# Designed miniproteins, single chains, continued (3), part 114

Each design is a single chain, and the fold is of that chain. pLDDT is the mean over its residues in the fold that is shown.

## One batch from the design tools (miniprotein)

Design m11968
Fold by ESMFold2-Fast:
Structure m11968 (fold): chain A 108 residues (1-108)
Amino acid sequence: SDEEVKRAIELIRRAREKLSELIDASLNGDEEKFKEAKEELEKIIKELKKLAEESTDPKLKEILEQAVEVLEYALEVLVEHPGTREALLTGIGAIIALIGAELDLESL
């Protein structure tokens, strides 16, 4: 539905914002901001998973499932290897993938 697509776009935009905050906190060694951004991103991932599970639109479901996979992998790398070049590049790659997901959602 149009409402599900709009909700998906809002969640993807918030995910990009929180992922960016997580990357910045990691680069600056800001443990408090890192924890806050991580907790908010985990909440967004749960909401995206729920929307994917509840959706009857196979194209919307596929876009959301791919976005969740990208976010979960980026979060894992950022948590396990904070401040590394690998974590930075993985995080940036995830932001680019989420921009692609938003464009795909807008085409629905």
Scores: mean pLDDT 90

Design m11969
Fold by ESMFold2-Fast:
Structure m11969 (fold): chain A 100 residues (1-100)
Amino acid sequence: SMADIERLAEILLREMEELIETLEKENMDPEFIEKVKELRERAREAFERRDYEGLLEIGEETVELLNSHWEELSEEAKEEADEVGAGLAGLRAQLAEHRA
């Protein structure tokens, strides 16, 4: 349903924000943190426009970025990155169901 899509999108944005906070606390590479922040802002703008397809594309770009830095992430950051990935997968599944 649209309500489920909206709820999952809100959760994804929150999980991205929590990940950014963890990366900042751990003094990760500033360029990496800024890129994640830019992706989160683009995701927020897509959500406000109800552009859930655009949100999926931004989420996929985010997961690819996180995977490229995976070995540098702490266990806490890895768990939060996995939550972002799971949230993205859930949103993708709900969008596919809604379009069917």
Scores: mean pLDDT 87

Design m11970
Fold by ESMFold2-Fast:
Structure m11970 (fold): chain A 59 residues (1-59)
Amino acid sequence: ISGGETKEGREYGKELGEKWSKVSKELGERVEIWSRNGGGRVTADEFIRAWEAQRAAEE
């Protein structure tokens, strides 16, 4: 996969980090730090996907 290094990708990462900081400040900070330090937006997206799966399982 080759996505992640576009202006849309950077904004998407920021939006995800801000959105998750509202739900869980620690999680939002981790997502932003991970993306900033080369974790990549793709990794952040997978992180969010796993969280959504857990929430769905609890439901």
Scores: mean pLDDT 57

Design m11971
Fold by ESMFold2-Fast:
Structure m11971 (fold): chain A 85 residues (1-85)
Amino acid sequence: STITVVLTVRVEPGADVDKIVKELREIAERFEKQYGTRLLSLEVWEVNGKTYITLTIAVPSMEVADRLVEEISKIPGVKVEEVSV
């Protein structure tokens, strides 16, 4: 069984969105190899001059989701705003 988790990440003003997307995809690839997660979608949104990235990921457990949030939070220029199940 898997849990589908939606992560909403805010990009700080002036940060390199393309670089952040690349780092998010690299984290997702490592988690797929290590934990069997699956990145279902990655979408970039711009609303009222603010950039958000939404990741939809299938995870085997909430403990893996928590580790994923910790790794994403280490990326300079991002903040994890919301984690939805």
Scores: mean pLDDT 89

Design m11972
Fold by ESMFold2-Fast:
Structure m11972 (fold): chain A 103 residues (1-103)
Amino acid sequence: EYILELTEEQFKEFLEFAKELGIKVEVKELFTTKDLEKAKEKLIEEMREESLKEIKEGKRPFHLFLIVKKEDGVYTVLKVSLSGGTDEQRAELLKKLAELVKK
């Protein structure tokens, strides 16, 4: 379970960094953790469909999928999922996320 708390500024910095790496970022915001399991199931299905479509079209875009809960200007990251990209790009993105969380 990926429970990471980021301020609004840290979350924006992370999204900007991901965009600079050429990553397509999709964010699902939840108002309650009750919806987390349904959001996870839907995310897995959508990722499977997108990956198959992209492979069929000869594309290899790098996608970042986030499930977050926003409360009082704090983003709680409940799920992080990556599709595509190189091992180097994935490592760089995860390193940035870890750096922001440690501050």
Scores: mean pLDDT 71

Design m11973
Fold by ESMFold2-Fast:
Structure m11973 (fold): chain A 74 residues (1-74)
Amino acid sequence: SKEAKLRELRRRIAELVKEYEEAKKNGDEEKEKKVIEQLGELDIERYELLDTEEAKKALEVTKKIKETGNRKAP
């Protein structure tokens, strides 16, 4: 179901945020960059799955940010 997929996405995002904090604590800049990129991919997937007008607008903004390289850290 959509709800089950959203729950799984939220769980994966939480795990990546935890990985980001560990990478930051350890000074692993390459892993930090990789986790930020993976979080951006999950943001896109989450917005596509939500399929609300607000989510569609957020998806367009998120895709534009990814294309321009201005993605923010979590």
Scores: mean pLDDT 73

Design m11974
Fold by ESMFold2-Fast:
Structure m11974 (fold): chain A 93 residues (1-93)
Amino acid sequence: DRRARLQALLDAVRGMRGMITTPMRYGDEETTLAGARIAAERAEVLAKRAEELGVSPEVIEALREAARNADDPERLLEALEKAERLLEEEINA
């Protein structure tokens, strides 16, 4: 079920965003940076999964942009938010 797989990708992106935003809200820079590095690694894996599923190139590039920003939580979040928006658009197309 393609829609279920797209929803799983969307849920994963939302989870990765939470790994950064939750410690960021508490001012825990150390945990925020650790979460960003894990999220970036997962974003690279998700980009490959998205490619296998024939997801739009824009989603794949947004996930790869997240993967490139392991040391910049704000840019990583911007890339994940873009991937989330584009995945929501694709699910509702």
Scores: mean pLDDT 86

Design m11975
Fold by ESMFold2-Fast:
Structure m11975 (fold): chain A 96 residues (1-96)
Amino acid sequence: SKEVEEALERLRRALERGDPEEARRAAREVVKAAKTEEEMVEAAYRAIDLAEASPHPEAAIAALEGVIEAVREHSKNATAETGIALRAIGVILDLE
């Protein structure tokens, strides 16, 4: 959706600037912008991919934490929540 694309663009800009607080906030907004469970899962994985590609580890970690937090708050699918959290944690470990 347009809202997800706008939130992803905000996340990309925060990651480019290396701003951890804005990256975390923007990542949460990406998840919150989704209107269906399928869109939320897709948006969460796209946010994780953007964070993984970031040259700024602190901003990337903040974004990944933001994805985990927002998915836990908004998802009704425990399997999807677990899969997203494990993927995000894997990226965090690679960035340390």
Scores: mean pLDDT 85

Design m11976
Fold by ESMFold2-Fast:
Structure m11976 (fold): chain A 65 residues (1-65)
Amino acid sequence: HMGRWVVEREISYDEETGQWREVVRLHNEETGVRRTVELVADTLEELRDDADTAVRATKENEELR
């Protein structure tokens, strides 16, 4: 297993577009790998689901590489 991930999440609302934005920063303390994912969604529920999927996919992809 490729070690442990530190995940930082910042959520904001864009009043001009009416969309929610989240910046997810991932850092693997064992490998030193850093990834940043920017997400935009019309609802908080969609944003949350997209962010959870992106975090999972990022961890899985790094473990395969």
Scores: mean pLDDT 77

Design m11977
Fold by ESMFold2-Fast:
Structure m11977 (fold): chain A 67 residues (1-67)
Amino acid sequence: GPAVEETARRIADSLARNYGVDAEEVFARLLEAARAGDFEAARRLIEEVTGSPAIALAAVAELRRVA
């Protein structure tokens, strides 16, 4: 729904600004994972980008709340 798209976009844009990844690619992958209920895929993606398990868990918790 709109809330999951908005949250995925916000996370992707933040990761692009702070880690230099492609915002559109990250957005598409996060949105696909959230729609599939595959929050482990979303967590791995964010951990790979950030190098931080804590950031990954926090971001996935936000995404799960609105999915």
Scores: mean pLDDT 89

Design m11978
Fold by ESMFold2-Fast:
Structure m11978 (fold): chain A 72 residues (1-72)
Amino acid sequence: SLADEIADALAAGDADRAREALTRLALQEGKRLGLTISDDDLQQMQDVVDLAVATDPEGAAKILREQAAAAA
């Protein structure tokens, strides 16, 4: 899944891959919910990914995997 791809990229410290996967997920969910995702919203999400990779990539990946499992 895209959530697993984001978590794997975060754990690897691959901010570029994590940002690409998150952008794909955000646009897919926005379309499903009928929400317009702005460029500013995408930039804010990407900034959070960059911060997570810089500070605690493994912890961020663990939280995301737990959230994805809870949502399934």
Scores: mean pLDDT 79

Design m11979
Fold by ESMFold2-Fast:
Structure m11979 (fold): chain A 95 residues (1-95)
Amino acid sequence: SEEVEALIKAAEAFEESLKKLGEEQSKVKDPALRFVATVLKAAIEAFSDNPEKVAKYEKLLENVEKLSREEMIEILSEILRLSRETAEELLRALE
């Protein structure tokens, strides 16, 4: 999906921006949670004109370290428009 490609590209650009500014990208030790945090940050920027979506994703990002596996799958499935099966496979590949 063109929209998914745009979100991934935005997430990568945001991660590089954080590195350039000397900001800590993530205090999350789990690579899967770090990826979910990056996707949430990209979604907040991509949906900045939708305050309801921004509020939802900001709340999830604030609690990213407390997310269950099921919640991570649900977030990736929704934002990246992946099947739940594909989202789970992606998370397994990151571990």
Scores: mean pLDDT 73

Design m11980
Fold by ESMFold2-Fast:
Structure m11980 (fold): chain A 119 residues (1-119)
Amino acid sequence: SSFLEKIEEEVRKKLLEILKEMEEDPRSEFILKLPDLKAAPELADIIENPVSLETIRKKIESGEIKSVDEFKELILQMLENVEKLTPEGSGLLEDAKELFEKALKKIDELEKEVEEKLA
């Protein structure tokens, strides 16, 4: 394998590691799967880009998502969707924000690691 292929494979493994930590966190239950937009079509007016942890996993496993930046964009979109759908001041929203902050910190650490390897 080329040096770039090795880095791509290491990044993929680290993205799946971060995703797995989110999936195994009990605060992630709400974001594991997409809401049923057919049963609640009004949610489509609130959620412009529906994203769940299952959606992200499928995109990484299929090779549709290959970079830390692409992964970060999906995580941020999922956070925006949660903020729009979850009542302000709820414990559920605060738990979700803490979960996302944890993941984003690990994503930033991975981004720096990749930048240092490519320098």
Scores: mean pLDDT 81

Design m11981
Fold by ESMFold2-Fast:
Structure m11981 (fold): chain A 87 residues (1-87)
Amino acid sequence: METPSSEELLEAAAKVNPIFEEYERRVEEIERTEKDPEKAIKKIEEVYKETLERINEILDPNSAFAKLVKKELEIDLKKRKEELLKK
């Protein structure tokens, strides 16, 4: 596989950044409005799945950038779930 050019990475980031911003806004809204940790986690997991589907539509799933983006999203989900379980 060819290594993505800096231009391709910037274009991919420009498409993905709004998706991540929407993910963060939706998750923060859930954390503010849903006081039941189990319900909040379920809602966040649904937002996570929708976000992964959108990323898969925009990025080549086999690209290094797509793998990095998905890994960052997975790490964020894990941290948010752990934080909710502390409450």
Scores: mean pLDDT 78

Design m11982
Fold by ESMFold2-Fast:
Structure m11982 (fold): chain A 83 residues (1-83)
Amino acid sequence: GKELLKKLLEDIIKKIEETEHPIQTLSNQHVSVGILEAAYSFEGDEGRAKAMRKVGEILSKAIEMAEKGASKEEIIEFLKSEL
């Protein structure tokens, strides 16, 4: 559970570091994580579903920060603090 969350969040951080469009990248990742949560819940994998839900909550906060004018660097620092 925790290892999956950490790996997924590290992969997302790398994508944010590599993009010129952090809000769009965060929104795309949030949608993907929501789809995975639903899929894992449907299959009865509550542990993975819960990990996806937690990542989705973290990404929602990051999106709100970005929409309020936070820099890419501030968003990355926030995401790293959740590891």
Scores: mean pLDDT 85

Design m11983
Fold by ESMFold2-Fast:
Structure m11983 (fold): chain A 89 residues (1-89)
Amino acid sequence: YDPRLIELEVELSLGLMSLAVDAIAKVVEGEDIDKVLEEFDKRATELVDEYVARLSEIDPERAARLRASFEASRPEMLKKLRDILSKLK
């Protein structure tokens, strides 16, 4: 019921997209795919943890669902990003 919930979820989505774009740029510039994916995974997890904490102050159930959704999708997200990065070589 709070528009801040939608705002936080949009901010998180944009942040995750920005991290993915940065990963693509690094691989295009010649960085190692495995190293770039490790850094992406770390930063994405840190970003999700930050927004889960902020969401939990407003809606703990929604925050818990966001964390569960991220953990469930994390392996597929990393696989899809690896597939994209591999095509840039």
Scores: mean pLDDT 85

Design m11984
Fold by ESMFold2-Fast:
Structure m11984 (fold): chain A 82 residues (1-82)
Amino acid sequence: DEEKKKKIMLENLEKSTEELLKKYSDDEAMQKVILYQEKKLKEMIENNASFDELVNTSSEINYTFSTLKKEGKIEELLKKFK
């Protein structure tokens, strides 16, 4: 049942997001990235994205964050993850 599988994925996404926000409570930039990732992945799940597509999107967001953070472009990062 694909609908049941989607509900489980959405519940797991919400739980992991809450745990990550608690872990990074003092990191505003990380919190914005976490919330953007949740929003994007939730939209994709609702639009029937595959698990592989969700993993790839999550990896791309994390790679972009790491790259911009390493380059000192935190302001640019925050603007991109509105």
Scores: mean pLDDT 77

Design m11985
Fold by ESMFold2-Fast:
Structure m11985 (fold): chain A 78 residues (1-78)
Amino acid sequence: NAIEELREATLAGDVDAASRAGMRVVGQVRKAAPDNQELVDRVIKLVQEAVDATRAGDRERALKYVDEIEKLLKEAQA
């Protein structure tokens, strides 16, 4: 589960793991909504912000971005 991997990496402060998990989430959104490039671009931006917050040690802010990414992934899969 790429979202759970992203959340766990964020909680651990593991920037490399968060980046890899975030890329897998982007891949899942792209597969679920292949014609919705705007949604894919929004998820890419949120993943970048979650990784940046993780790098800064701001776990609360990073988790907020992960929650928004999870919401968008669920919308893409509906």
Scores: mean pLDDT 86

Design m11986
Fold by ESMFold2-Fast:
Structure m11986 (fold): chain A 94 residues (1-94)
Amino acid sequence: MTSLEDLEAMARAFHPAHAEEIIAAIRELLRLAKEHNLSEEVLGALLEILFRMAASGDLAAGLAEIRALAEKHNLSEEVLERVEAIFRRFHERI
């Protein structure tokens, strides 16, 4: 899996205007994954959704992808709500 340092480098390379906001969201997702024992596959998918939303600015599309991921992997409502909150805060900052 990609390291946090590699993810931070990607954020700065591809989205320099919003790199710090992306990095903050990545750190929140990594903390959530550790607290709730989320799989590497789920975390990877969430990070891909975050980078797609950073490129598009489309919160509605991002939230739809998160909900589909939660259904596919049987994520708890608590985890889903916390992920949606992270993505909503990120969108408000950009």
Scores: mean pLDDT 81

Design m11987
Fold by ESMFold2-Fast:
Structure m11987 (fold): chain A 64 residues (1-64)
Amino acid sequence: DVDDVVARAREFALAKSPEELKEIAEQLRKLGYTEYADKVLEAVENGDREKAAEAIAQAVRDML
């Protein structure tokens, strides 16, 4: 179920530190998801953990 996987990805990302979120963004960039990587980094710089997690969740949805 795509929605279940996306929800789990969001939950996973919400548990991550800013440093870990930056590492996830770098992996997204390497996979070609540059726009999502940029959104994660901008959200982390602004202290917006929920926006960072949502960007990661949307990237995972696009992978499925």
Scores: mean pLDDT 84

Design m11988
Fold by ESMFold2-Fast:
Structure m11988 (fold): chain A 98 residues (1-98)
Amino acid sequence: MKELLELSPEQLKELVEETIKLLEEAAKKADEKKKKELEELIEQLKAYLRDLDLSKPEDKEKLVVVLESVLSWLKKIDPETAEKLEKKIKELIEKNKA
């Protein structure tokens, strides 16, 4: 989403942290195979949050692409969690638009 590029580094960090929380919640309800897939996504997001400098446009763009990929993957394996994530993204974008 192009609107995600308009978010501050702090807002993007908050969104990633909320995404991780939603994935952890989904993992608690998942079967063993689905849980492993969710845990892999959680680890990837934690690594990006640690390693990317969100003050840099190129790293911010990389994180947005990763979040879009995570959302697309969630729509296939956990549509309910995907809807919760989309709602969080929309709320954060709307809050940024004064």
Scores: mean pLDDT 77

Design m11989
Fold by ESMFold2-Fast:
Structure m11989 (fold): chain A 69 residues (1-69)
Amino acid sequence: SEAERERRRAELEASYQAQLDKLDTDIANYKKEAEKNPEKKKVYDFKIRRLESQKRQLELLYQNELARL
């Protein structure tokens, strides 16, 4: 049972890290796009804010799932 909990915890951590890495990559890409296209800055800032909100929601979900183990 303990080994099963540790395995599920590691799988959960790996899944959340992969999702966070993707969101961070997308945010970094939009920041670069905003630098290249200043006329589109407002659009990219909006997209970045959405992705940052998704990161906060993902972190909360991760913490809730960990607490249930």
Scores: mean pLDDT 89

Design m11990
Fold by ESMFold2-Fast:
Order: C-alpha cells, then sequence, then structure tokens
Structure m11990 (fold): chain A 61 residues (1-61)
C-alpha cells in the first residue's frame, strides 16, 4: 500500500506499507508507529513531529 501525505510546508511524500490501511484510519502518530518507509519518508519518520504531517492525501493498494 502506498500512502501519500502532505507536510506543513506543502511537500508531498509517498510512504509504503505491506499492511492494509485506509485514509480515514491513518493519523500522523500511526504513520510513525507503523514505520512506513519511502524514498523521502525514511528521514521524516526518524525525526517526524506529528505536527509536520498536515494530512493524508491518498492510499493506494
Amino acid sequence: YKVTVELSDGTKVVLETSQPVTKEEITAEELIQKGLVGNQGVVLMSRADPDEILKVLSVEP
């Protein structure tokens, strides 16, 4: 599953997970806890403040 999130600065980041997730179920804290990884997401997840993730834009299988 691919999760696209928008950061507070307007940057879009794509994270990947093998677990089924929905847009409504994902919070910033859950993204950090699930350890979702992507080309830009790895650094964000290691230092992420939940306040930096503005919203989840899309979830794809």
Scores: mean pLDDT 57

Design m11991
Fold by ESMFold2-Fast:
Order: structure tokens, then sequence, then C-alpha cells
Structure m11991 (fold): chain A 68 residues (1-68)
């Protein structure tokens, strides 16, 4: 379905950008988002992760609203 395909594409793009930003912030180029979430994070790292997720969550919501 057209709508489902568009949402999937947007999710993939946003997720990829978010993972890249998180890796850049924490300095581990080979680390996946899942691996980052599995390790103990400092308060600063948790805040950075939260800020990045908030940024991309907002972008994702806007794109989905435009589709709907």
Amino acid sequence: KELEEKIKKVNEEITKKMEEDVRAAFGRPDETLEEILQRPLTPEERQALSDIRKKYNEELKKKIEEIK
C-alpha cells in the first residue's frame, strides 16, 4: 500500500540519520544504536541520546502528519 510504503521509507531514513548522529556524539563509529542502548550510559550520554531521539522523533511525526 502506498501510504505504508511511504511511512516505511521515512522511518528507515530517520532511523539511519538518528543512528549516525548518536554514533557521532558518542565517538564509536562501528556501534549500532542497539549496542549503544545496551551499554551503561553516563548522564551526559543519556541526555545527548534523549536530545537526538527527540529531534528525530519530531521530524518523523511531521513527515507522517504530512502523509496523513
Scores: mean pLDDT 75

Design m11992
Fold by ESMFold2-Fast:
Structure m11992 (fold): chain A 99 residues (1-99)
Amino acid sequence: MKVVKAEKVIEDSIEKKAEKAGALVRIAGEVVREIGEEGEVEVFLEDPETGEKTLIARVRLKRSATDEEIEEKAEEVREAVLKTGKEGKVIVRVTVYVK
């Protein structure tokens, strides 16, 4: 089994952080459907003073997921960022498991 990982740092307004994080979940869902069996999106908040990363959301994506299920996961991530991501960097880690 091959593992594909990608990480993106988002520095923007809280609304744009949420929008971009949600968009990455949608992209991850598409990648899982094309080449993966399952995937995971983890969203971290990096403290601007210490650089410490706190996990604020984790969603799992299956190859069998519907567009509605992917959108629900994207909105879950968006809501988490809106609640906690006002200050600091948002880091989105995508892991895709290829069987």
Scores: mean pLDDT 82

Design m11993
Fold by ESMFold2-Fast:
Structure m11993 (fold): chain A 71 residues (1-71)
Amino acid sequence: MEKLEEWLTKQIIDNAGLKSPEAIELAKEIARTFVEAIEAMDAGNQEEADRLFRKAQELGRKLTELIEKEK
């Protein structure tokens, strides 16, 4: 169901206090990547899940850098 991605996006935005459109867009991409990683795990595709979790971590770093630049 489409609610998990929407819920995760909201948690990222609210917890980090995101205000810029660019930061919000990146938070949406992080949430989508986490949902894809969970779906890969549920499908038994551990290699793909590990790849997607690493991608989500890298996107999180980019989000932190973007927030720092927009101060």
Scores: mean pLDDT 78

Design m11994
Fold by ESMFold2-Fast:
Structure m11994 (fold): chain A 82 residues (1-82)
Amino acid sequence: SELEKAAKALVEVLGGKQGLLDFIRATKDLPLEVQALLIYTGLKMAGKEISSKAAFELAEIIQKYRDDPEKAVEEILKLAGL
C-alpha cells in the first residue's frame, strides 16, 4: 500500500529504528500539519516520493502515540514490514 511504502521510505531515510525514534521524540509535539509537511518534504528531498495522504497518516500515528514514542516506532516498523 501507499502507507507501507511511505513507512519503508521513512525508516530508510532516518537510518533505521534508532533514527526513527530520535525523529519521533524530536517532532511528536509539533502540530499535525507541520509534522506531515516535514515527513513529506524530508522524504522528497531524499528522492523518495510519497503521497501527502501517506505523510499525514504517518504523522497521525506519531501523534496518536506521542506519550509513548517507542509504540509509534513499533507501529511504523510493522507498516514497513520490519
Scores: mean pLDDT 88

Design m11995
Fold by ESMFold2-Fast:
Parts: C-alpha cells; sequence; structure tokens
Structure m11995 (fold): chain A 87 residues (1-87)
C-alpha cells in the first residue's frame, strides 16, 4: 500500500541519516585532532548518506524530512571543503 511504502521510506531514510550521523561524529573527532584530510573524507561520506536519505524521504512523500536532510548534506559538504582547505 502507499502508506506501507511511505513508512518503509521513512525507516530507510532514518537509518541512512543515523549512519551519516555516526560518520559525521567521527569526522568531528578527526577535525578536533587537526587531521583535516580524514575529517574531510568522513564529512563527504556523511553528506553523501544525508543526500541519499533526503532522496528516499522525498520518494516516500516526507517532504519536510527530505528538506532537513538535504540541508544537513549541504552543511557537511561545506565542512568537508573547509577541512580540505585546512589540510
Amino acid sequence: SARAAADAALAQAQALAREAGRLRMEGDKYFEQGNYKEAAELYRKAAELYREAARVAEAGGHTGLARQLAEEADFYEEKAREAEELA
């Protein structure tokens, strides 16, 4: 059903966002240690997962969540760029 598909998309988007959050936190640790190269790589991976989560959320009709996840992806893409400039 459409509701079951929307529920499945929500669960998948949340799982992807959780994994992105884990990678982001690991990136923050490397950034704090001055390891900007590793931080940049982790922030990029987090941004890719947030972007995928946003796509899944949008496909499931969760437009508000999709927007929030896309903003997270944009933020960590910018952080990755900043970390690369510091490396």
Scores: mean pLDDT 91

Design m11996
Fold by ESMFold2-Fast:
Structure m11996 (fold): chain A 78 residues (1-78)
Amino acid sequence: DELVEKYREEAEKANKTKEIEYIIKAIELLVEGAKKNMELHSNEDLAKLLEEAAKELKKRGELELAEHLEKLAKELRE
């Protein structure tokens, strides 16, 4: 939960103008990623997690949510 909370806050800082629903969904995906990798120590790691989540969402047909996560990831890298 501690690592998840940290990345939730970073996601909120990066995309304060995003819809709350997309932010909540992004947080859920961050939780899943943190459980899998346990090594999210930087904005670059967070960006990679969001890109992987976006790819999976595209395969599942969640194109709009995937695009929002890709934008968040790009902002964290730039």
Scores: mean pLDDT 61

Design m11997
Fold by ESMFold2-Fast:
Structure m11997 (fold): chain A 72 residues (1-72)
Amino acid sequence: DLQKKLDKYLKLYKDNKKKMDESPKGSPERKKNAKEAVLHLSKAANLLYKLGKDKEADELIKEAQELSTKVG
């Protein structure tokens, strides 16, 4: 069941990233969707750690850090 949760959070991440891209730069909507995308990436990474996929999890954490920096 961890795999189903992982797939769900990755889908939510993609959906939020798309909404972020469609929102004007500097808008509250873009910031909200970016924050939600970061949250979903972090949850997906945590699930990957539980699955023993540490390298994949580390890659998602790096993506979350980059995305957080890009919208700050």
Scores: mean pLDDT 82

Design m11998
Fold by ESMFold2-Fast:
Structure m11998 (fold): chain A 71 residues (1-71)
Amino acid sequence: MKQELIARYTVFRTAILEGPDAAIKTAERLKKAGWITDEQAEKLIEEVRTASKEELIKRAQELFDEYSKLL
């Protein structure tokens, strides 16, 4: 779904720009709003905690490319 891709991209973008704590809070907010599932939020939080900044940038770019193809 487009909402899931936007949510995943938003979390990674927040991690890159504002740091991992802000990204974790964003993932939890998006989960409460019904944009992503509990499993998806948990996976995103783990990725934000374990991935390097370069890895997060690469993942965000891949999600942006996927989202662009849906438009």
Scores: mean pLDDT 79

Design m11999
Fold by ESMFold2-Fast:
Structure m11999 (fold): chain A 80 residues (1-80)
Amino acid sequence: MSPLEKAKEFIREHAGDNSVEVAEEFLELLKELEREDLPELLREANQAGNSVVAEILKELLEPEGEPSNPELAELIKRLS
């Protein structure tokens, strides 16, 4: 399974789950992804009702400054 397919499956399996644990696991999956994959994942997150994952993806696509989360900050640098 590709990194993109793993991330999509994760979003679907955690539909409606906005916990910190789901957000942390998703950040690990993002380390294997390319910037071009993010719009598709944002659509999947919106469809699944996972608002935390959708917000992470929005920050990666249109960063409005350096986030307080160091893992998210590193991902923004990698995907820029």
Scores: mean pLDDT 73

Design m12000
Fold by ESMFold2-Fast:
Structure m12000 (fold): chain A 71 residues (1-71)
Amino acid sequence: MKTAREILEDMLAKADADGRVTPEELYEVVKKYYPNIKATPEEIAGAFEAAGLVERDADGRLRLSPVGQAL
């Protein structure tokens, strides 16, 4: 299995100029590492938020938390 760090690094490669991604972009990255995952983009985004790895901003976009940056 791939690590959360590798997922977050690939997520940042898809990020906008402010380092933000959509839940759908995070889902595409996670699906590459876990092709058989049975979860929606919002469920995956919620799981990463609950783990403290990403933060959702006012636009609904995700960015790395300090914990996510430390991985």
Scores: mean pLDDT 76

